# Designed miniproteins, single chains, continued (5), part 105

Each design is a single chain, and the fold is of that chain. pLDDT is the mean over its residues in the fold that is shown.

## One batch from the design tools (miniprotein)

Design m19879
Fold by ESMFold2-Fast:
Structure m19879 (fold): chain A 120 residues (1-120)
Amino acid sequence: MSYEEKAKKYEELIKEDPNNAEAWLKLGYAYLKLGKYEKAIEYVEKAIELLGKETAETSLKLGEAYLKLGKYEEAIEHYEKAIELAPNYVEAWYKLAEAYEKLGKEELAAEYRKKAEEAE
């Protein structure tokens, strides 16, 4: 199933039940893959509101969306949350390093890449 087909499916599920947190989450992830980052953030945040909590996966996906929008400080906050929730989440450590590199903090980026390698 394409990401466009997935988005349409989850939009229909949300029309039937606006409190379906999983459908909001999957819609947000589909929009992230479609390059619609602002909508991806909106839909993932709606899912977090309905779930009452942020998970390591939702934190990583929010960080990716903010990184793609050039909002590097916001991306860092969400990647740090992903690592707080799951310290062995290797992808989150690499993404945190990438965000610091985008901010020109190369020494700090190198340190977080080492942490990612240690978590593997």
Scores: mean pLDDT 86

Design m19880
Fold by ESMFold2-Fast:
Structure m19880 (fold): chain A 86 residues (1-86)
Amino acid sequence: SSVVEELRKKLEEIVELEEKLEKLIKEKAEKEEIEKKVKELEEKIRELEEFIRKHESELSPKELVNALMNIIAARAEALLARKYIE
């Protein structure tokens, strides 16, 4: 379904941001660059949570569980990155 396709796209965006954030931290990028990427990740997590809330009835239990697990992982990465720059 188009909803499942949009979900996949949003999950891919979050994974890409997590990978970019990990790379910035490993390369010891400037605090401002890391903070910008954390904010982008946090915004994408919020957008995904809103998308799931709106389309919950259109998603299978497996798709919902997978999306929620990805949100938990992304939130953990954002939190760790925020702690790294403080």
Scores: mean pLDDT 89

Design m19882
Fold by ESMFold2-Fast:
Parts: C-alpha cells; sequence; structure tokens
Structure m19882 (fold): chain A 87 residues (1-87)
C-alpha cells in the first residue's frame, strides 16, 4: 500500500510535469485556453498524489516521488507545479 502510494505519486508527478511544460509552451504561443487546460491537469495530478499518500500514511514519500517524477518529465517548472498542488 505504501509502495502503491509512492508509485501513484511518481506517476502523478510525471503527468503534472508534462502538463505544466505543455501549458507553458501553449502560454508562450498565446493559447490561453490550452495553457489553462494544462495547468488544471497538473493540479489534478498533484491532488491525486496527495490523496494516495494520505490514505497510505505515506504523504512524505508520495510527495517526494511526485516531485522526482515532475522533475524528470517537466524539469524545474514541472516540479514547482507538483509541489504547489501538493501543498
Amino acid sequence: KKEEAVETGRRAGEEAGRAALAAEEKAAAGDAAGAAGGYIRAIGAGVEAGIAGRQAGAVKEAAEAAERGALEAGGERGAEMARAAAE
């Protein structure tokens, strides 16, 4: 269960990182609606990781896995979005 929460966190972080990076590219291109959609997806992924961590009693481990996944998939921007969503 704890291992499942960590894996959920990592996958959610990767999704948040990818979504945040895509949103940034859309914003740079002037696509405000596309950027908003990406940011919403990033926030949703962070919430999912937080819920999984809380239910498993592994909030810190899930959050660390999510941050790592976001960094790998979206760089610093992705990690920032994942961290903000987890709070």
Scores: mean pLDDT 68

Design m19883
Fold by ESMFold2-Fast:
Structure m19883 (fold): chain A 79 residues (1-79)
Amino acid sequence: ASEEVDKGAAALIKGDYDEAIKHFERAIEIDPNNALAHTILGLAYYKKGEKDKAIEYFQKALEIDPNNEAAKRLLEEVK
């Protein structure tokens, strides 16, 4: 989980959104309740122009952690 988050974050910083998505999808396979991984997946999809998928992942993050301010903020920005 930690290694996948680190690799995903490195890919995201480089603008490699497809590689970031693969690593964070793996992180969610290991820990499905990782609200941070869902939030970052939403951000990566938003950066790729996949607005509907971004909204879906931000909503999933809020289902896991209703007080996730980052996911709330991003969801309002992408609507």
Scores: mean pLDDT 82

Design m19884
Fold by ESMFold2-Fast:
Structure m19884 (fold): chain A 97 residues (1-97)
Amino acid sequence: MTRAELYRRLADWAIEEAEKSKDPAKQAAYYHIASVLYREAYRLTGDPELKARADELEAKAKEVIDSMENPEEFQKKFKEYETELSRRIEAELRAAL
């Protein structure tokens, strides 16, 4: 498996977890990280479809963030989920390399 394929696979997993969650902070954090992973895959391949997907996921994350009524509490939860997911992604990347 190429590094770009691994980034895309991990991003797709994060998207599925976001869609299963009822917590908007988790949805936003997971869409944001998935966007970053698709952008890294785009950097490695030059495939414009990956860039389009990254932009779409970033827009989805922003839409959730902009809809929040309590931004301080939301931001705290967002950071916690982002940290959790980032650690898991780093572990998967190390195991696959």
Scores: mean pLDDT 85

Design m19885
Fold by ESMFold2-Fast:
Structure m19885 (fold): chain A 65 residues (1-65)
Amino acid sequence: SLEEKVREIARKLREEGIYSPDVVRKLARELGIPEEHLDEVVKAFREALKNYDPETFEEKLVEAF
């Protein structure tokens, strides 16, 4: 599902410690997220990372796509 793909991107970014729109977009495409959702996924990650909270991070990402 889109939700699981977003969670997988969050995991990979956390492990690598690198965030950029290009990296998020590349991972999203690699996981098969439709082109129409790529901008929303990038925006969701940007907003979630501004106010990082381990308890709500993934939930905010899923809600924002």
Scores: mean pLDDT 72

Design m19887
Fold by ESMFold2-Fast:
Structure m19887 (fold): chain A 65 residues (1-65)
Amino acid sequence: SDEEILKKLEEDLKGLKEYYKKTGDKELVLAGLERGKEAAKTLPNEELREKALKLLEETKKEIEA
């Protein structure tokens, strides 16, 4: 379901944030977010795609801050 896809993305992004806190590896984390954005662009449901892209962009801003 759309909710399960978003929940998995939220969990994956939480994992990336935890990895960044432990390692400070900004380049690897930002590369992971870029791959996530490419994947999100291929989602067939427009509303799901928009929500996924927003979540990825918000996470990028948190990492860049």
Scores: mean pLDDT 83

Design m19888
Fold by ESMFold2-Fast:
Structure m19888 (fold): chain A 56 residues (1-56)
Amino acid sequence: MDDRRKQAVLELARKRLGEEEVREIEEAPSAAEAAMLAIRYGVDPDEVSRAIDAAG
């Protein structure tokens, strides 16, 4: 369950962020922490929420 949500966040991050930011998100231990990092790096919180909702 968490793996699918984390994968959705990673796909979104790859479209919006640079390789270094994506690498940090890949290393996050959970989907929630990956989502928080993506938002911190400038991904729209509504896009992140929709990606997680679609995955789980």
Scores: mean pLDDT 81

Design m19889
Fold by ESMFold2-Fast:
Structure m19889 (fold): chain A 62 residues (1-62)
Amino acid sequence: SEAAERAAETLHGMLRAGMSLEEAADILSRGLGVSRRTALEAARLAREGDLEGAARLLEPGL
């Protein structure tokens, strides 16, 4: 979905701006209501440039 794709892009942008994985995951988790574990796994994928994988992981929580 567009929401999941936007969330993945947001994570990628946060990480590129120098935010830690934990900080980016906490912000996304609070903003979207997804679990911290799911947000952290999505952040790891986004850091590796796998935005499609990050979006796919976030989709069930949105």
Scores: mean pLDDT 82

Design m19890
Fold by ESMFold2-Fast:
Structure m19890 (fold): chain A 66 residues (1-66)
Amino acid sequence: MLSPEEIKVLGAIAEAGRPLTVDELAERTGLSKATVQRAVDNLVARGLVRREKEGDEVLYSLAVPP
């Protein structure tokens, strides 16, 4: 099962309906950037979130097809 931090991060991405940076996820969830980074890395490893590089930013979005 997902950790509470992973659930919170996944929920924030889903509610946003757009790709989010680690900084935006930290602001939305109230978690530290380090905690958010760990959560998104785990979610990407599980295939639930995708990591995209856009210029100098790294963005995270839902990986599951609609």
Scores: mean pLDDT 81

Design m19892
Fold by ESMFold2-Fast:
Structure m19892 (fold): chain A 80 residues (1-80)
Amino acid sequence: GMEELERLFEEFERKVREAEEYLRQGDVEKARELYEEALRLFEKMLELFKTLEENIPRAIGLVLRAIGLLIELEQKLKSV
């Protein structure tokens, strides 16, 4: 339920942060690998979101934040 969604978001945010750090170091290939891992975690978040019956506003907030982080990371990867 919501606990699993929050845990997935924490793992997702960690992968995005790691990708940005590798990108700062010039390791574009490692950053891309972490971006792909973040995308897989985001897909899992969306599947869990579809099954939620409560805490919908909180869940929407997490999904929107994840979308924002993905857009920012993708833009940074494309600007290299």
Scores: mean pLDDT 85

Design m19893
Fold by ESMFold2-Fast:
Structure m19893 (fold): chain A 55 residues (1-55)
Amino acid sequence: SAEEELARLEEGLAKARAALAAAQQNGDTSSTLVAQAELERLERELARARERLAE
């Protein structure tokens, strides 16, 4: 369901934010870029899922 999709995406976002913070603390530029890209992807998917629920 859209609600379950939203919950999964929110969990993914929390994990992606934690990964980004860890990469930044470690000074790993490569990991930071990968984590940032994943975060942007999940934020776009979450926005789409929210649009479906707003119907």
Scores: mean pLDDT 82

Design m19894
Fold by ESMFold2-Fast:
Structure m19894 (fold): chain A 91 residues (1-91)
Amino acid sequence: GPSPVEALIDALDNLIRHLRDMRARGVPEEEIRAVAAHALGLIARRLEADPSIPEAIKARVRALLAAVPGLSADELLAALEALRAFVREVA
């Protein structure tokens, strides 16, 4: 199966695609943020349980999760893309 890092990249790609689809359908930004926070919370919990994941990746996911309430949908999508790029660089 995929490595834990590859699984994280796939999860981020799926989340980005889902949030883009929600935005295209005119879903309110508050609902988009709620979906992102829920998904990132599940991701963060899985990463915390895995000692093979670098602490730098765990810290970046936690920081983004904490920042979600203050982000627009565009800022949130940009931040998720930046997180994905960071994960690929560390892997």
Scores: mean pLDDT 89

Design m19895
Fold by ESMFold2-Fast:
Structure m19895 (fold): chain A 55 residues (1-55)
Amino acid sequence: SEELKKKKEEIEKLFEQAKEFARKTITDPEELEAVLKLLEEELEKAKQAIEAEEK
């Protein structure tokens, strides 16, 4: 499952880029925390979907 491992690495990189962009652009601390939480939830869903591809 090298392809699935690579997919996980790519999605993790995209997530980190999105978090960095949010930290640079969102000045409201409450809004920043909400966005970071949503990104973390989406990352976990994406990882679970990739794992499900091996069933």
Scores: mean pLDDT 81

Design m19896
Fold by ESMFold2-Fast:
Structure m19896 (fold): chain A 64 residues (1-64)
Amino acid sequence: KKKILLVNAEDKERAAEIAKMLKEELGADEIILATGLTVEEARELAEKIEKEKGAEVIPISIKL
């Protein structure tokens, strides 16, 4: 089953840096970057993507 990492942060650049590190550590196949979402909105988006792609989605929200 495909594993997708959803990284939500205030800044796209910050999200991209953290996504790079976590992709290797978590063995994710794909990364999706989001900005300006609440933790709840990020979780809802992750569930939607799981249903659409038939993949496991791991939502990570960075509060800085």
Scores: mean pLDDT 77

Design m19897
Fold by ESMFold2-Fast:
Structure m19897 (fold): chain A 91 residues (1-91)
Amino acid sequence: PLPGLKSAEISVEGNELTITLTFESKETIAPGAAAAEAFLRTIEGVESIKVELDEENKTATITVTFKNEEAAKKGAEKVREYLEKSGAEVK
């Protein structure tokens, strides 16, 4: 679960998944992003993860590179389920 998560946006292009997380407060951005990164590292086919925090806008952008397009597509499904289970509206 991701406490303090308000909404999330997911986009997939080739073998790359971009996740934009919007949080309710600045204090939850870093721990929320860290929890999301920990979850992402459990997904099969993840090769690299890049996290960018924007405390001013209360967002975190996570870019995940997968071994191939099929792994990215399956990973996106798992991420969507994880974020929805956290109570966030996912787009």
Scores: mean pLDDT 83

Design m19898
Fold by ESMFold2-Fast:
Structure m19898 (fold): chain A 67 residues (1-67)
Amino acid sequence: DDVQKAKNMAIKITGDEISEGLAAGLSVDQIRQRALDRVNSQDVSDEMKQIMQDTVDQMLDAYAAAL
């Protein structure tokens, strides 16, 4: 399932970037840019990249709302 694979990849990327960014004092926008850069560097289909981008945005919007 490409949808589930894309979501799992994006969850890991976003979680790692939140953890590193929080430790480094980065803003949500800086963490988002780092996560999206990693997503766009993946050797996956454009459809999977779109699912990954949507997952990044959803996770970071939730993170920002919790601040």
Scores: mean pLDDT 87

Design m19899
Fold by ESMFold2-Fast:
Structure m19899 (fold): chain A 59 residues (1-59)
Amino acid sequence: SEAEAVKELRKIAEENKDKSEEEIYKKIKEAIKKLFKDFDISEEELESMAEEIVKSTME
């Protein structure tokens, strides 16, 4: 489910909290690509989703 995917993405961000923001974004983007591989996700949507996950985890 989408909610379960979001939970996994937040866990990845939390596990990499000690790394640079750039590296966290890169890892989250890669995870989104894997989780939503069957969906036509645009580059803009990918960036938006990654930013939302990182921001919600670090705040």
Scores: mean pLDDT 75

Design m19900
Fold by ESMFold2-Fast:
Structure m19900 (fold): chain A 76 residues (1-76)
Amino acid sequence: DEKIEEAKKLVEEALEALKKGDIEKAKKLVIEAIRILSELEGTEDALVAAVEALEAIKKGDIEKAKEYLEKALELL
């Protein structure tokens, strides 16, 4: 599914942005991934992980955000 591959790419790019310290870019990429995943069937666990990553970013818990993004990738 092309949309699943797009969401996966956005999550991968968000994880790289967090590794580089670009928190605002990571946040935007995660929001875009959440939008795509919310329209798809069968990706509910990945959507939950992406939402938890966004909440971790908002709280400044970057290590936890990375863990949730890695989990989202494993579920996609």
Scores: mean pLDDT 86

Design m19901
Fold by ESMFold2-Fast:
Structure m19901 (fold): chain A 62 residues (1-62)
Amino acid sequence: LSPRVLRALSRMGDAILDAPDNVEEKIKAVREAAEEELERTSDPEERREIRRLADGMIEDLS
């Protein structure tokens, strides 16, 4: 994984830890963190990988 994607993964993880202990709020936190990281990412492959990781985190929380 690129340094950009690893940073996005770390920030999405931090968002889960900072969110209230509620599945809906944790899913919301992942989505918001992913959107912020995507705004900072121009490479199509990195964007695809960030979305894939976010989707996986949301699935694991559901």
Scores: mean pLDDT 83

Design m19902
Fold by ESMFold2-Fast:
Structure m19902 (fold): chain A 61 residues (1-61)
Amino acid sequence: GAIEPFTPEGELDITLPAPVLVEHPELGRGTVLAEEDGHYIVHFDAEQRLYRVPREAVREV
């Protein structure tokens, strides 16, 4: 799936009631901040930035 850097124009709408930790094979571990049209907006620890990734591209940890 496509992995794209994501820069919010303002505040992200945090839609999740609790932070979800995920792991991506290329980007490592991150925290899901928002969910959008079958994609997660994830802050990855190693990259220190937001990425928009397909939900199937990451695993809950």
Scores: mean pLDDT 71

Design m19903
Fold by ESMFold2-Fast:
Structure m19903 (fold): chain A 87 residues (1-87)
Amino acid sequence: EEAEKLLREAYAHYLRGDFFEAQKLRTKAINLAIENKDFDKLMEIDKKMREVYRKIFEELAREADQATSVEEINELRKKYAEEVEKI
């Protein structure tokens, strides 16, 4: 539960381009899952989220090709990060 929440927050940060915070949150989620003996369950969730992240990234890349400014690309990343947080 708590580890899964941290993992979702980590993927949202990856989409925002905040890689340091994303890695920190993902590491915290993994450590918490190890302590609770739920490591295998968290890794299955991570695999599923990675598949969702890949599809979102592909969609974002397609829309970014149509963007005319860096600001538009940043707004797209923000929208997709919010979608990941809802998963």
Scores: mean pLDDT 74

Design m19904
Fold by ESMFold2-Fast:
Structure m19904 (fold): chain A 97 residues (1-97)
Amino acid sequence: SVAEEALRLAREVIQLGGEASDKVKDPEERIRIANLSVAAALQLVAAANMTGPERRDALKGAAGTIEEMADIFEKNGLTEIAKRLREVAERARALAD
């Protein structure tokens, strides 16, 4: 179901965001990734409990937040993590359709 997939994406976002603690050197960028990870996960959990336009907006919002995370990882040379986050964002957008 869309709800089950949204919850799975929330877990993947938290897991990928957690990679920042060992791999991102700048403390401010680590805090930014942590905050974005929580925000994206909350949007995905909210989407699991919504329907119609509200669900679509939450899923699209999560995708945008996840892409911001990917940009920070890419800036830090963590291209594979950034790619995985962009794939999660694409899956969130696909659920909104």
Scores: mean pLDDT 90

Design m19905
Fold by ESMFold2-Fast:
Structure m19905 (fold): chain A 93 residues (1-93)
Amino acid sequence: MKEKADELIKKGQEAESKGDFKKAANYYREAGLYYVQAGDDEKAAEFFTKAAELYEKIDPNSPEAYRFKAEAYRLKGKTEEAEKYMEQADSLK
């Protein structure tokens, strides 16, 4: 599982270096999901945050950016902040 996350992170870095922020965000999102499956909530939150930052670069009002911020805060045990970002995502759809 972690080896696949490592490969996805490298692909995300390559896409980011080429300015393909949407592709990079999708790779970091998938890496975050693999870390969730591995029980590594801290790394999962890190990569969901990275994906959210890239979605914001594409569209500052991206519902995806707010959804992944909410997931990252939830994984860190910051449920109040997670709810706030989820409401923000829902308001933008």
Scores: mean pLDDT 81

Design m19906
Fold by ESMFold2-Fast:
Structure m19906 (fold): chain A 102 residues (1-102)
Amino acid sequence: MLEEGKELLKKEKYEEAVEKYKEAIKENPEDAEAYYNLGIVLEILGKLEEAVEYYEKAIELNPEYAEAYANLGKVYDILDKKELAKEYYEKAKKLDPNYEKA
């Protein structure tokens, strides 16, 4: 399911990718990558509040997930929550110095 979700994402079949990542989460509820990937698809679909929930779950499962912190910062910036965006970008950069703030 997780690999099938990634292939659908590459083909821009976003709604199908959502269903496949949800299946992956049901099969392995502790898979931080599946939550992170579902967050990406939801962000692309403009479902920003749902994307936040899944990125937060990815971070709960893997507190060193720099990519999830960076994308939370991006989503908060889009939602005009500038202080939260800055906080999460700084966390991402601290975990991985290759991350840019914007």
Scores: mean pLDDT 81

Design m19908
Fold by ESMFold2-Fast:
Structure m19908 (fold): chain A 61 residues (1-61)
Amino acid sequence: SSDERFQQVLELLSEAVKAAKAGDFEKAKEYLEKAKSIALPSQRSLVEEVEKYVEELEKKA
């Protein structure tokens, strides 16, 4: 279950990055919120890194 949850978080973060690159920051933030809600403690740094990346892309848009 934790392994499945780990993979689900990675998929949500991947979808957040794709949405942000497409300029859909609303959708990117929605995926990030979902990832944050189910993220394991070991994934917190990764989620924070992706969140910062999305914020940087939005600032440059």
Scores: mean pLDDT 86

Design m19909
Fold by ESMFold2-Fast:
Structure m19909 (fold): chain A 64 residues (1-64)
Amino acid sequence: LSDEEIERLQLIADGASGASPEEQRQAAALLLHEVAGFSYAEIGELLGISPATARRLVRAARAA
C-alpha cells in the first residue's frame, strides 16, 4: 500500500471515530461485502451473527 492509500484508509477509519458500536459493525459488514466480496452467510460467520442480520447491517450502512 502507498502512503496515499494508507492515509485514505485511515481517513475512512477516522470517519468511524465517535460512531457507536452498531455503526462500526455496519461499516465492517459493508466493507466485507463491497470490498472483500463476502456473502451475507460468510459475514454472519465472521461476525458471529445471522446472515439476515449481516444483510440488514450492509443495507443500513448504505442508507447512512
Scores: mean pLDDT 70

Design m19910
Fold by ESMFold2-Fast:
Structure m19910 (fold): chain A 85 residues (1-85)
Amino acid sequence: SSELEKKIKELKELKELYEKIAQLALEENALEMAKFFGELAKLYGEKLELLEKYTKYKEISEEELKKKLEELEKKKEEILRKVRE
């Protein structure tokens, strides 16, 4: 659907943004910031791959997609929790 295409585009843009932020942080020797945004970029990359396997390639079931998205959401919350302390 066009809705899923829009979501995929938004995730791709967020991944690219966080990758750029992580690279800039690394160049400025801001190692914790580089690690944080690098982990977020990787997480959004995994979400993007998962959605593409489901929508474009039909390689996974809806149940498997839901379970893997929930696990990635838990990882995201863990990453965010480390910053908030």
Scores: mean pLDDT 81

Design m19911
Fold by ESMFold2-Fast:
Structure m19911 (fold): chain A 81 residues (1-81)
Amino acid sequence: SDEAVAKVEAEMEELKAQVLERARSNPDLDIDELVAQFDKAATYLIAHAAAKGLISPEQVEKLMKYRERLTAELRRALEEG
């Protein structure tokens, strides 16, 4: 559903914000580990919604592309401080 897509997108953006706040609180954290943790959690959110039949295969593909964009944005933000 469109509501489920919007919820997953919002949850992924909240995860990104949480990772950025965690990095700000501890600047010695490994960037690759933070990015990997985000990617794993975001992938889980998409997979869980799909497994529950809340989103279509086409919506899964769209959300995976959105995840890729957020992952790239997160890495850039972490690398730039």
Scores: mean pLDDT 87

Design m19912
Fold by ESMFold2-Fast:
Structure m19912 (fold): chain A 96 residues (1-96)
Amino acid sequence: MARRERVPLSQLEEALERAVKEAGIDPSVVDLARKLAETSGADEAEIVLHEDGSLVVEFRDAATGRTLGTLVVSRADPENPEKAAVGAIVTAGLPE
């Protein structure tokens, strides 16, 4: 069954560490997610862990409910489950 959890940005690292440990994903994904959250300016994240071990994190603005970015992590290599394939999509046009 898919597990879905919404957390404020301050709890993102702990929630993700739990999810990646449960899915057998490399903990370095937590650092990447933190950087994406900072870059997107999000205040909230929704974490979805699927039965196939794929992880989706939506970074949201809590005030507007808008999705500012999405991180998708999937198992690409069954021989190296700690090295999941990582796709990152930022939908907000951020100034450089």
Scores: mean pLDDT 67

Design m19913
Fold by ESMFold2-Fast:
Structure m19913 (fold): chain A 66 residues (1-66)
Amino acid sequence: MQLLVTFTGDPTKAIGLVLSLLGDPTVTVTPVSSTQYLVTVTGTPAQASALKLFLESDPAVTVTEL
């Protein structure tokens, strides 16, 4: 699953979220811009769905599934 993640809030929150994602060996984060990241999930479909829901739970984050 590929997710385009857009941050609209505090940049400190974006950094914290990216660092938490980099701790997961099934997740690859590629910066697209200063506020957008391409997140590739190579784990199970359940892990990908859980990650998408987790990302969407942050009001400063917009997620687009690719």
Scores: mean pLDDT 75

Design m19914
Fold by ESMFold2-Fast:
Structure m19914 (fold): chain A 74 residues (1-74)
Amino acid sequence: SAIRAAHDALHEAAEAGDVAAIRAAIRDLAAAIATAAGESPAAVEAARAADGATVAAILAELSAKTDGVRSWRT
């Protein structure tokens, strides 16, 4: 799915530390989520323009998932 592809791309970009790729992947993820929710094209574009708080929330979720995987040994 588009959401899964965008999420995977964001994870890869975060692992590589590529800020430009992270920004692109976050915008793609936001747009994919808006599209899946049945939002209008204008709302999809608004999701791509999502502010730093939305971007930070998405990054925090990915960080939490990565931390969860790392803690599997316990």
Scores: mean pLDDT 63

Design m19915
Fold by ESMFold2-Fast:
Structure m19915 (fold): chain A 63 residues (1-63)
Amino acid sequence: EEEKRYEAMSIAELGRVDAREAQHRVEGRFDEADRLSRATTKPVQRLLRELGPPAQAAHDAGL
């Protein structure tokens, strides 16, 4: 299951998946890109919780 795989990924690995999402959008595969985007949302939020307040503060300030 894709979501379970992404939940085990590091921030660097999730960045590679984000690049793949962008590639799908460029190639017109919007459904695939949207699926990847949804699958990585929870893993990113989980990593921010696991890394603690400094990571959360950086994310909040950056977005």
Scores: mean pLDDT 61

